# Designed miniproteins, single chains, continued (2): the designs that were tried, part 106

Each design is a single chain, and the fold is of that chain. pLDDT is the mean over its residues in the fold that is shown.

## One batch from the design tools (miniprotein)

Design m7695
Fold by ESMFold2-Fast:
Structure m7695 (fold): chain A 74 residues (1-74)
Amino acid sequence: SELVEKLRERIRELREEAERVEDERLRAVVLAELRAAEELLAREETPANLTAAALHIVGAEITLELGEKGAITA
């Protein structure tokens, strides 16, 4: 599925960004969001699973942006 491959590629990009983060707590939160997204993409391909995976990816992106601005969300 093209959409699953696109989401997996985004997870790979965000993981590379997370690995460059020196803040251990920020890195852990981002990696947890990406792991949740990967777990959902490993399940049956349904709109619900794809939407949930996409939301976790967005959560990782927002966490990275907020961390850069000096704020962290769990």
Scores: mean pLDDT 81

Design m7696
Fold by ESMFold2-Fast:
Structure m7696 (fold): chain A 105 residues (1-105)
Amino acid sequence: VEEELRKLVEETLKQLDKILEEVKKAPDDKETLEELLVKAVKVFRDFVERAAELTGNPEIVEKGLELLRKVIDESISTSKNYKELAENFIEGLKKAVEELYKELL
C-alpha cells in the first residue's frame, strides 16, 4: 500500500506539473485556462478516489473535497487575472496532494 500510494502521488504531481507548464505557455485567455483548470481538477479527483481505494479509507474523499474548497478560495482571493488564478490553483492542488499523502502515512 505505501509503495503504491507513493507511486500514485508521484504520478499525480507529474501530471499537475505538466498542466502547470501548459498554463505558463498559454495566453491569458479565459476559455483556454478554464479547460486546463478542468483537467487539473480531474487529475486531483482521480488521485483522491484512487488513494481512498488503496488505503480503504473513504474519509480521504471528504478531506480531499475540503482541501479543494480551500485551494479554490485562496486562488480566487490572491489572483489578479485568469492566468495567475490557474497557476495558483494548480500549485494549491499539488500542495493538497502532498498534505493528503502525509495524512495517509
Scores: mean pLDDT 83

Design m7697
Fold by ESMFold2-Fast:
Structure m7697 (fold): chain A 100 residues (1-100)
Amino acid sequence: MSVQQSPASLEVAAGGSAVLESRLSEPVPEGRRFRVNLFRESADGSRQFISSRVLEPGQSSAVHEISNLQPSDSGVYYHQVIDRDSGESSWGEGSVLRVY
């Protein structure tokens, strides 16, 4: 499975919100639950967990909203899609968020 992130980059004024979407190459199969985790990249290249969404069978996208943005929220955000039953996972290419 592959995951695409959108938008590739966005700029938001402080106090605003950003919406980050992930799209799966195929929908979640029946009888399984997928999870989409949102991470922010730290200065050392490690990824800090921010939030997660559960995807139900038949769903092919997840939306993460980050509200009340501050300049310190600027960075690269990554979606990880994981099949909790198989342990298979895929990472998106990243979204660059700039808060001004």
Scores: mean pLDDT 85

Design m7698
Fold by ESMFold2-Fast:
Structure m7698 (fold): chain A 76 residues (1-76)
Amino acid sequence: SDAFSAAVLAAMQALSEARRLAEQLSDEEKRQEFLERVKELEGRLFAAPSAAAAQAVLDEARALVREIKEALEKEK
């Protein structure tokens, strides 16, 4: 469905951004933690059976992007 496809695409974009941002972290422990969380969400998105499940991954991916941005700001 359009709703499912839209949620999957948005989640993929958010997870791609999260991975890109996490790879910029100089703190190796935080970088590994965030990259593992991205990997877990990627797996959940791949297995998502519905638009609601894909939307849940999108919401968590967006929250993760915000956390990583805050971690990067603290490294300034």
Scores: mean pLDDT 89

Design m7699
Fold by ESMFold2-Fast:
Structure m7699 (fold): chain A 83 residues (1-83)
Amino acid sequence: MLTPEEAARLAYEEALRAIEQGDDLLAVGSIGSLARIAGYSVPEVNQIIDETKKLLDQGDYDRVRELARRLYEEALRRARLLS
């Protein structure tokens, strides 16, 4: 079983790799997973996914990386509170 911290790390690493490789579908999926691990509700996760898609459509990969980093930091904070 993955710990919440391990799950967050793997989702973050997958998001960064997907962004680097131009795999927009995988990037959206990995960021969605990070948002869920960070404790966002289903409607909030859907808003984050929609924002990610808009940033990718604009070619703003730096903002997508920053979003992934923030969600990862939030996921780690949540994991520490649950341990």
Scores: mean pLDDT 84

Design m7700
Fold by ESMFold2-Fast:
Structure m7700 (fold): chain A 85 residues (1-85)
Amino acid sequence: LKEELEKKEEELRKLLEELKPEDQLAISDAINEALADPSMSVEEGKKKVEEVLNKLPSVSEEKKKEIVELAGELLELTKKLREEE
């Protein structure tokens, strides 16, 4: 689980590095807010990230979908890690 989380985080970082710094910051902030809120569902977190991405016309639809899915996986893995204790 921790190793999977690390891999997904690295994959997301690589995707974000292809974007403009301001776009990277906006997306990272949305993901970090979702990760920091234990009451937020995975679906709510994914929608928050998707809403931010929808305001970024320079990001392709394919990349937006990939970022949303990775964010969802990170949220799910983080919740599972907390539950497995």
Scores: mean pLDDT 77

Design m7701
Fold by ESMFold2-Fast:
Structure m7701 (fold): chain A 95 residues (1-95)
Amino acid sequence: SLRRALELAGELARAVVAGDKERAAELVREIIESGDELALDAALAFLTLIALYMAADKEKALELVERLREALRRRDKERAAEAVEELTKLVEEGK
């Protein structure tokens, strides 16, 4: 469902913008567990926009988005959680 995919990706984006590393890590694990490719794609799109416009270090943030993309492709929950937690930190520092 497009609606469910956008809801999950939107919740992840909100957690990252809010600086909630624990919630962001939980949500990225849920997206991987869902197996919903549309939710994965929507999450990457939202996090790429957040990295470009909100992160303190845009180059580092984009490297983390690419690390996240690779972790999501491999369904690696722990590496995906680590990447999203670091991205959340850079967004918090960019406020």
Scores: mean pLDDT 85

Design m7702
Fold by ESMFold2-Fast:
Structure m7702 (fold): chain A 80 residues (1-80)
Amino acid sequence: MKELEEIRKLVSQATTMPPEEAKRALIEAAERLKELFPSYAAQLDELIAELEKTKNPSAEFLHKVAVEISQLIIKAYQEL
């Protein structure tokens, strides 16, 4: 799926962005993934809430969230 590939690329690129841009990119990726796979909405909503609550995200925190979204993307590919 092209949309899933675009979301994966966005998550990958987020890890190389400044923290505030990375945060916005990860929120966008999670929102898009939730639209494609509503079954993941609960986990993605939790990640979005953590990102939105964190005003000064560390690189470690952003990387952790990116890994969690990437794992859901891998699971989505396996369910196709």
Scores: mean pLDDT 85

Design m7703
Fold by ESMFold2-Fast:
Structure m7703 (fold): chain A 66 residues (1-66)
Amino acid sequence: PKRRDRKFSQLTPRQKDVFELLETATSRLTLKSIAETLGISQSTVVSDLKKIEKVLGSDILRQRVA
């Protein structure tokens, strides 16, 4: 769905990195794994995921995070 690119542009660079990890992952990622990959706290990942969910309006995000 290329239309998501419009909403994707509203995300911060860090939130885009989180989303790219979820989109490219072959399995579910844990909050810890995402946090360690990006060098941020798990609480920051949760906040970023909430922002991504609000902007993109997608339940897929929940399926990709363990």
Scores: mean pLDDT 69

Design m7704
Fold by ESMFold2-Fast:
Structure m7704 (fold): chain A 98 residues (1-98)
Amino acid sequence: NPLIEEIRKKIDELYAIPESEIPQKVKDLFKKYDKDGNGTLDQEELYEFLRDHGLAGETFEESLFQVLWLLKLFDRDGSHTLDYREFAALAILLGLTE
């Protein structure tokens, strides 16, 4: 799928952004959704982030395929979670920087 390959290329460019240039809003969003403070967002925490930003349905079950698809795109280490850098790439791609 050419669209998925273009999205992955853009994500790789976003991962090259220095930590010092990641907006404070993105840092605050990560802390808000990292409910257990372990430094990663799991499937449920990612779903809540997406839902609160109009990017997922009312229930986790209805949105499960979308959540898993986004994890597959942004999860570079295969942990089935998003770390801060992976989340920052997603948030910047979604324009959540202001």
Scores: mean pLDDT 77

Design m7705
Fold by ESMFold2-Fast:
Structure m7705 (fold): chain A 70 residues (1-70)
Amino acid sequence: MDVMAALEEIREELRRARDNNDVKTARTITSGLYILMGRGGEARKLARSTDVEELTEEGLRIIDTLESLI
């Protein structure tokens, strides 16, 4: 399984959500990334966020962190 390719696909989806002002998609992806990292508390906090820039920035930061571990 190419983990780098999978992370790049998620990065592209986050960028698309940001460009389309799709708060729901950005929140869902970023929450999923936090859960993947074992940070369920941070994922829960995102349930109240409506800022697509904030949501996508957090998601992209998590992807950068995951890529640095490969």
Scores: mean pLDDT 80

Design m7706
Fold by ESMFold2-Fast:
Structure m7706 (fold): chain A 80 residues (1-80)
Amino acid sequence: SVEEKVQEFLERLKKVSGGDLEYFLKNSLNITDITVEQFLEALKALAEVPLTKENVIPILKKYGITSEKAINAVLKLLEA
């Protein structure tokens, strides 16, 4: 389900962020233009599609992740 995919993403984020998600988004993913809450909404949208560059990039841009560096970092995290 979408809910199970979201939980999988959140579990992976918790594991790689060491529990400081705001710090991880800003310093590891280079996401400085949106809030943690907006990023979590983007993850819900990503859970509804196959994780390919063609699907992921438009969703990231829709949710305010427009920096090439941030987009590439998220693609790397998702293995897209």
Scores: mean pLDDT 79

Design m7707
Fold by ESMFold2-Fast:
Structure m7707 (fold): chain A 66 residues (1-66)
Amino acid sequence: MEKGLEVAREIGREFAEALDRGEAIARSVEENPSARLVLEAMSGALNKEPEEEIRERLRRLREEER
């Protein structure tokens, strides 16, 4: 049981390092609005959200841009 927590710790370390690099990527996304839509769609897919919910979120983002 505890082994799962140790594996999670190692994954957490790699995530922490990736987050530091992710900050630079996030700045690039801020200059490209379409990249935000792609990231939102990917996040929904990873979270196993129904396609309908992902589409609704994308529609909201597009409406906010208008």
Scores: mean pLDDT 59

Design m7708
Fold by ESMFold2-Fast:
Structure m7708 (fold): chain A 56 residues (1-56)
Amino acid sequence: SPVDELRAERARLREEFVEKVKELIKDPNATMEDIEKVAREYQRRLAELDARIAAA
């Protein structure tokens, strides 16, 4: 169903976010601003998916 596809995408976004943050933490040249940028993008995409799930 479309809702199940959106939920799967939401789970993938969460896992992708965790992996990106883990890689940034391992990078001695990464800044807190880099992490904040990744978190902001994740929150934006998450809100978009949550709105689509709620509308379905």
Scores: mean pLDDT 85

Design m7709
Fold by ESMFold2-Fast:
Structure m7709 (fold): chain A 58 residues (1-58)
Amino acid sequence: REEEAKKNGEEGVKKALAAGGDEEKVKAGYEIAVEGATSGDLEKAQEGSEKFAEGANS
């Protein structure tokens, strides 16, 4: 759901950045994932999640 996705995304961003993740990728991934979830665009949500994961793992 939107509220849960936003909550999880915000916590995820904070944790990823605290762990030394790539700020640009984490932020961009979160933004794309939220936009995809909000608009019902599963492809965009998936793309955002993948980019977020790349940033978090970098």
Scores: mean pLDDT 72

Design m7710
Fold by ESMFold2-Fast:
Structure m7710 (fold): chain A 88 residues (1-88)
Amino acid sequence: SLEEKILSLVESLPEDNPLKPEIAKLVKELIKAIKQKDLARIEELTGELDRLLQEAYAWAKERGDAETQELLHELAGAIQELLKEFLG
């Protein structure tokens, strides 16, 4: 499922990335909000996740970590597909 793919991508983030715990927390909260059809919460969490993913990408880019950059790109894409599937 897209949910399982997203959670797997989050777990694949490197343990030394300082944003991994917050990304994991917000991803789980977003999945919950989607299931509950809480449109206001989805908008809020999507905005927060976009900012954190951009920050994590910048951190990985500064370190020359191309693998984490690609992983974050896949994660962002999977989140967009999940939103499209549930919101239409």
Scores: mean pLDDT 86

Design m7711
Fold by ESMFold2-Fast:
Structure m7711 (fold): chain A 87 residues (1-87)
Amino acid sequence: MTEEEAKKIAEQMAETFLEVAKSLLKRQNEEGRSLEDVYEEIQAMAEDVLETAKSLGEVMEKYMQEFLKKVKEEWENYKEERIKAES
């Protein structure tokens, strides 16, 4: 597998993961689930995606780690904004 092929596959996996995560968040309100429950499922899914990327090679693992780091930062920012809105 070339580095370009690995990057493309990692980007497709990351986009699919984001779409699934957004779908889970949208359905969270409809199903009456807590945000914590949805976040836990998203985190577990992210770890599974990382293990899959790792099995495909170092380049994919690298891109997937960078993606997961940014996703975690976005969730922490959402938590901070929510706390500010409640105070």
Scores: mean pLDDT 71

Design m7712
Fold by ESMFold2-Fast:
Structure m7712 (fold): chain A 90 residues (1-90)
Amino acid sequence: MVYKIPAPDSHSEKAAEVTAKNLVEPGKENNNDLATAKLMVHGAVPPALKQVSDPELQKRIRELAEKVLNSTDYDTAVRYTRELLLELQK
């Protein structure tokens, strides 16, 4: 079971960026690590969705998780992970 994604304060975009980098940045060192980072983010999404009651927000979170999985580089994966963390604040 993958650990829960922490949701930062709505005014803490820097905290969201740091958290996203911590989840995905290991993939920056090589392409194999990127695949592992994507799996870690993917595994954290279902527990996070259980805390969201808004179906529109659930849809956005799922779409962002798919974008993370479909990313081909760590910068793109970090970007979508950051957006995912920010949506979890709504």
Scores: mean pLDDT 63

Design m7713
Fold by ESMFold2-Fast:
Parts: C-alpha cells; sequence; structure tokens
Structure m7713 (fold): chain A 120 residues (1-120)
C-alpha cells in the first residue's frame, strides 16, 4: 500500500540519521535531523496533528542537544521516539491517496538531501 511505502521510507530516513550519530558525524547528524524535523512538521500539519507537532518539536530540540553534548545513547533514544511518532501518525492517517503521494514525494526529496549530506 502507499502507507507501507511511506513507512518504509520514514524508517530508511531515520536509520540514516541514527547511523550518522553512531559514527560520530555530529555536524551531518544535526543537518539531517533538521531536514527531517522540517519535513515531519509539514506532514503533521497536513494530518492536522497539532499536539503531535508540538511533541515532535520538543523531541527534536532534545535530540539536537544530546547530539551537541555527544550523548549518543540519549540522541538515539530521542530519534527513535520521533520515528515512532511519525510512523504512528502515518499508520492512522485519514489523508486521501493524492495527499499521501505528496507525503511520499516530500520524504523521497528529504532522503536525497540526507544522502547529499552523507557525501559531504
Amino acid sequence: SLKEKIIELVNEIFEKIKELIRNKDYEKALKALELVQNTALVILDMERKAEAAQKLKELAEKAKEAIRNKDIEKAIELVNEMQELVIDVIRNSELDEEQLEVVLSLLEETKKKIEEIEKG
């Protein structure tokens, strides 16, 4: 299904961020996390999930602080919580097929941008 493709892509994106954190590529991890946060907030706005958007912002700020403090374990924990929040919203999404295709396109673009960060 389209939701399954979106969830797979969310999992791929968040795994790339966690790998950057595990590899201690902190500057790249922060850039990638900022891109994912921005994309996730657009998705949460489309879903009309204001409370989830606020929680995501709080988790992202804590994750960025953990990365800046080089607290790998805490950073991974917080990134996992962000991933689970986004996946849960997509699984319960009431968006139509056209809107879900927009979500897929946003995530595909985000993945490409993260891959460019990984190369630089």
Scores: mean pLDDT 91

Design m7714
Fold by ESMFold2-Fast:
Structure m7714 (fold): chain A 59 residues (1-59)
Amino acid sequence: AAQAARDAALVELVKRINTAIKAGDLEGFRKALEEAAQRGVVAPENVPLALKDLEDIIA
């Protein structure tokens, strides 16, 4: 039951991340990842790595 609410929140975060990437909005991307890490959806250590990978892609 509680799992459904977490799944919905994850879908929302994915949408925010996708929108930020399309807009080239690194700050929006960072905030979405920080929120995901704070909720325990993603490991906090993965946030800097994901940001680094995106920066390398965008250049």
Scores: mean pLDDT 68

Design m7715
Fold by ESMFold2-Fast:
Structure m7715 (fold): chain A 70 residues (1-70)
Amino acid sequence: SAREALDRLLAREAEERGREALEKELKELDEKIEELKEKEDEPRSTAKIIGLEIRKLVIEAMLEAAERRR
């Protein structure tokens, strides 16, 4: 299925990049999102936050796929 194919690709990418590197990127994304939320008057802050949240979801999916293959 498409989900199983995607899950395999996500797990492979996670293995190639390394779990620690992905966890570090998640932390950095959380910090950037928090900083943008504090700057309420910044133009297009919502669009920037959405982009960072999507990146976070992809990395979380990679980590979850890798964990399932243990």
Scores: mean pLDDT 80

Design m7716
Fold by ESMFold2-Fast:
Structure m7716 (fold): chain A 88 residues (1-88)
Amino acid sequence: MQSFDDISNSFINQINTLSPSSQQQAQDSFISVVSDGYVTVHQTVLDSLDNGDSQDQIQQKVNQVTNQQNSLIINQFNSTLSSILSQQ
């Protein structure tokens, strides 16, 4: 199972192989999708607390949403890289 650190390091390495202009575009995209993921996880915690969920229920929901967001981040970044590479 890949950790977020492994995924992040892979993305940074891929960005560093791009042209300077493409590096900026890829970095901006990566920051944006990671930021959206963090907001979604944070909102999940707040919604679970408002629902009166137990700590175990909150942890279960957070784990599920975190896994979903990690998959979305990977897919969105791969889409951005493919777009950049197709323009070269």
Scores: mean pLDDT 75

Design m7717
Fold by ESMFold2-Fast:
Structure m7717 (fold): chain A 87 residues (1-87)
Amino acid sequence: MSLEEEYELAVEAVRAALATPGVTPETLRIVGGVLNAIGQPIAGEAVLAAADKAEELTGGGPVREEDRPAVLEAAERAAREAVERAR
């Protein structure tokens, strides 16, 4: 898998997680940990960044629709930074 494909996978994983009704920051942390464990570190880092941003916005509650753009932006930034470090 190329770094570009890993970036696309990372963004897709975050979008899929955020499309899950009632997803919490804790669930996102579990997903990010699993992605790291199966050898998808860029996707894992992106989802963990999404978890951190979601917790900042919700205090640990479910991610609301209005929070999704900011959570996705944080994840995309983390994925981009991870790709740059892996170059």
Scores: mean pLDDT 83

Design m7718
Fold by ESMFold2-Fast:
Structure m7718 (fold): chain A 88 residues (1-88)
Amino acid sequence: MEKKLKELQEAEKELLEAIEKGDAEKAREAAEKIVRLAREILSSTFPPEQAEELMRGLRESLLALADYAEKKGHLETAEALREVAEEV
């Protein structure tokens, strides 16, 4: 559990750095890693119904970060994050 939480925190930092730099490829990779790790952590910790509710919260967070990237002028980064959010 602790190892996956550390990997999730690292991926979150990578995502924020990629958004600030406008690196769409790295933002996509970091967001995909966050989704994968979050699903693994939540599925092992919570009943399926609660895990899905928390994953919907993650989707909303990714969409908010996409809006932030768009406001920064990073349109390709925003598009990448919205595409990852659709997979949640």
Scores: mean pLDDT 84

Design m7719
Fold by ESMFold2-Fast:
Structure m7719 (fold): chain A 72 residues (1-72)
Amino acid sequence: MKREELMKRIDELVKKANEKIEELYKQGKFDEASKLATEFSRLLKKIRTAIGNNDFDKAEEYIKEMEELLEK
């Protein structure tokens, strides 16, 4: 159950990130879009590794960092 809840949150964040990156590209902010995509991908890899290790507390920490990244 906890894993399914985390995976659903990740899917929602991926959708938001893609929308934000696309909006930055439309505005000609290519450097900002590239930086956001790179940082998001790095955090996503860390989250997947933490979930694979059954470290759900660490996964939630990285998800929080991902949420903060999208607020910028």
Scores: mean pLDDT 82

Design m7720
Fold by ESMFold2-Fast:
Structure m7720 (fold): chain A 90 residues (1-90)
Amino acid sequence: MMEEIRRLAEEIGRLVAELDPSVDAEEFAEKTLETALAEAEELGIPLELVRRALEAYRAYLRARLEGDEAALAEARARGEAIAREIEAHQ
């Protein structure tokens, strides 16, 4: 689980840097991982839900890079559903 979450954060950082070259991919990845894990611990969010949230964000970023409007809409909807699940855990 932790290994998969770290890999997702690394991929997210790389995708964000491709969309915005002023962003450092590794630094963004570490910040994303730190924030997600700290919030999960504080709010009692299961790591499986953290993984799903990061997967949705990765899908959103990939869709943006590819210009796939249908995939973008799907990833956005999935991310919003996961955000509501996270809020329910608070």
Scores: mean pLDDT 81

Design m7721
Fold by ESMFold2-Fast:
Structure m7721 (fold): chain A 60 residues (1-60)
Amino acid sequence: SAEAEAAVKEARELGRRSEDPGAAASALSGGHEGEEMLKQGDGEGALRSARAGIEAARAV
């Protein structure tokens, strides 16, 4: 879905832009997992994974 694709893109971009290694790792992990779920056709899983990564990164 467009929403899941946008969330995955946001997570990956946040990972690339984050100066904190922990925040970068959280965002990249969520984005990577979400991208793999999108390839499997799991848009809901992708959205959940990407959002979890973004949320964890912002909590650092």
Scores: mean pLDDT 83

Design m7722
Fold by ESMFold2-Fast:
Structure m7722 (fold): chain A 87 residues (1-87)
Amino acid sequence: ELSEGAKELLKLIDETIKKLKEAYEKGDDETMIKIVKETQKKIKEILEKNPLSDEDKEFISKYLKELRKENPEVFLHVLKTVSAYEG
């Protein structure tokens, strides 16, 4: 069974993907970077309150792999955009 932390992370992932799709369709790279940074901070906060089990991590990993299959262009663009900003 998934922990409360895993459930909260999955909800955050779904909300983040929706926002990233909207920013991608608008060509708004600055908004995409802001969304990623805000999401990273929220992930950290969730994990500090509710540490994930190995089972939770495996489930989330599989969920993310499926999201990448369904949204390959969005994920590729996000990775390129974030990498350019971290340099």
Scores: mean pLDDT 79

Design m7723
Fold by ESMFold2-Fast:
Structure m7723 (fold): chain A 60 residues (1-60)
Amino acid sequence: MKPISEEEVKEAFLQIALGISLANKASVEDAIEFIKRVAEQIGASEELVEKYIKDAKEKL
């Protein structure tokens, strides 16, 4: 069993944030703001944030 890395934890938090936005039928703008706020709290990279913003735009 491979130990979970900090990067994998950050990805998991952003994935959960996106999932919560989808479950709550949030607007694209609200989902993006929520994802950005979570990313700032956990110190996620700009590249990782852009990835999840793109996913939010596609899924919402």
Scores: mean pLDDT 77

Design m7724
Fold by ESMFold2-Fast:
Structure m7724 (fold): chain A 65 residues (1-65)
Amino acid sequence: SKMELVQEGNLISFKAREAIREGRFDEALKLLEELKKINIETGGATDLSVQALEKELEAAGVKVE
C-alpha cells in the first residue's frame, strides 16, 4: 500500500542520514536512489526527504545527480 511505501521511505531516509553522518557516502547514494524510486511510486510523497538528502550530500562535498 502507499502507506507501507511511505513508512519504508521514512526508514530509508533515516538510514541515509546516519550513513552521511558516518561518512558512508556510497551507501547514502544507494539509499537516495531507493528513496527516489519510492518517491515516484507514491506520486511525490517523499519528495521533501529526497531534496533534504541531496542537500546534505552536496554540503558534504558529494556529487549528486
Scores: mean pLDDT 86

Design m7725
Fold by ESMFold2-Fast:
Structure m7725 (fold): chain A 57 residues (1-57)
Amino acid sequence: SATAEARGATVRSRDTFTRAEAEALGFRHDLLFSDPAQEVLPASARDFLLAALGAEP
């Protein structure tokens, strides 16, 4: 899927993500941010995002 490919490329090109950026890519912040005060995903969360997008179609 072209959308999943584009999202994967975006995730791979960045070390950190804000809540707004993750939501714009189609990820729900309530699944990625357990702490309401957290505004930026740690680099370790990038691997989770890549795995979620790597399950193409």
Scores: mean pLDDT 58

Design m7726
Fold by ESMFold2-Fast:
Structure m7726 (fold): chain A 96 residues (1-96)
Amino acid sequence: SAAAAEAARRARIDEAMALGNEYALDFIAHMDALASTLSDPAEVRKLALAATGTAIRLIGTGIQAGLAGVAIDDVRAALAAIKADALAALPDAYVA
């Protein structure tokens, strides 16, 4: 039915948004743990700003992919790629 199709569409959007939020929270927690090892307040601030930017991108990607009807495995792959790129962009000194 049309009602069942709309319910399925909403469920897929909700799942994609939940994935974006999950990746963003996991990424913030990871960056928070890294920040706790740093002694320079300026470096902590830089890391916090970079973490916030990536978290916003992860959340936005989940929303956009869900609205576009992207398959959930492709949403997961896109979120994983964003997280991996963000981690790879960190200075080697932060990857201890």
Scores: mean pLDDT 85

Design m7727
Fold by ESMFold2-Fast:
Structure m7727 (fold): chain A 74 residues (1-74)
Amino acid sequence: MSEEEFEVEVRIALAEIMIAVAKLAGDTSPKVKEAERYLDKALEAFKQGNIEEAKELVDKAIELLREHFREVEA
């Protein structure tokens, strides 16, 4: 596995954990749903070997989740 592939895999795992935590809390907000869509696209890109595209998509998912958690905690 390349370093880039490993980084993307770690980011995917982080996004999956963040979404799982939100769902366990009963959070069905639009930002969480949008992050799930980006994660699904990232997983498809990763499966196709499009590592750079997968990284961009998973980074967008994580950004949405971070923004959402900042708003909910405030």
Scores: mean pLDDT 81

Design m7728
Fold by ESMFold2-Fast:
Structure m7728 (fold): chain A 100 residues (1-100)
Amino acid sequence: MPVPKFEELSPLQQEVFQKLLKEIEELVKKYEAGEITEKELIDKIREAFLKARKENPELSDEEWLQIMQTLLAYAKKHFSKKQVDLIEKGFLGAYIEHLS
């Protein structure tokens, strides 16, 4: 499935994307500075994603998947492979928890 470009997302999806990206960048910066552990980074990314989903109940699961895919594509261009792996684990954890 082709990954949507940021510009192809709805205005609401773009707002959620920007907010999540800012939170992830701040969390990754804290992790690289040694202020939080790998587990704390994953847990905090999961919590940020779940909070954003709860605050935007009008978004479908497909629209959330699109935001995640677009964020991961962005991360692969701007973050290290290790940072991308940790971000992906946080997002997948949030998605699994929401479906339960």
Scores: mean pLDDT 82

Design m7729
Fold by ESMFold2-Fast:
Structure m7729 (fold): chain A 65 residues (1-65)
Amino acid sequence: RDLLVRVAEGEARSAERNAEYYQKKADELFKDPSKKEEAIKYQKMAENYRKGAERSRALADALRA
């Protein structure tokens, strides 16, 4: 059980780091109007990673119950 909780928590932290990374990339690209389309793609990737992190945290919480 503890191993599965650690895996889920690790996945959540990894997804959170990836979300932050892609958000910073999107923010940088938004500074250049010619890169707006690319910035939107990175913004969507950041959002997807945040949702993944939320699900992994919910799974870790369920496994602790």
Scores: mean pLDDT 82

Design m7730
Fold by ESMFold2-Fast:
Structure m7730 (fold): chain A 62 residues (1-62)
Amino acid sequence: IDLEAIAREVSRRTGVPLETALRIVEAIAAGDDRTAVRLGLEAGNMEAAALAREMIERQRAE
């Protein structure tokens, strides 16, 4: 799974800065949903964590 590619897509769709999107994606991949949600809220987009999870699950399932 290319977490950086997922982070770029999350950043592009949500407007969250790439650095923050990467932290969200890494948190979701590590199973730390609480950190991912908090980072999304701090960046002003509550959907960023949910989008990251969906994209990671889709890529894991192919």
Scores: mean pLDDT 80

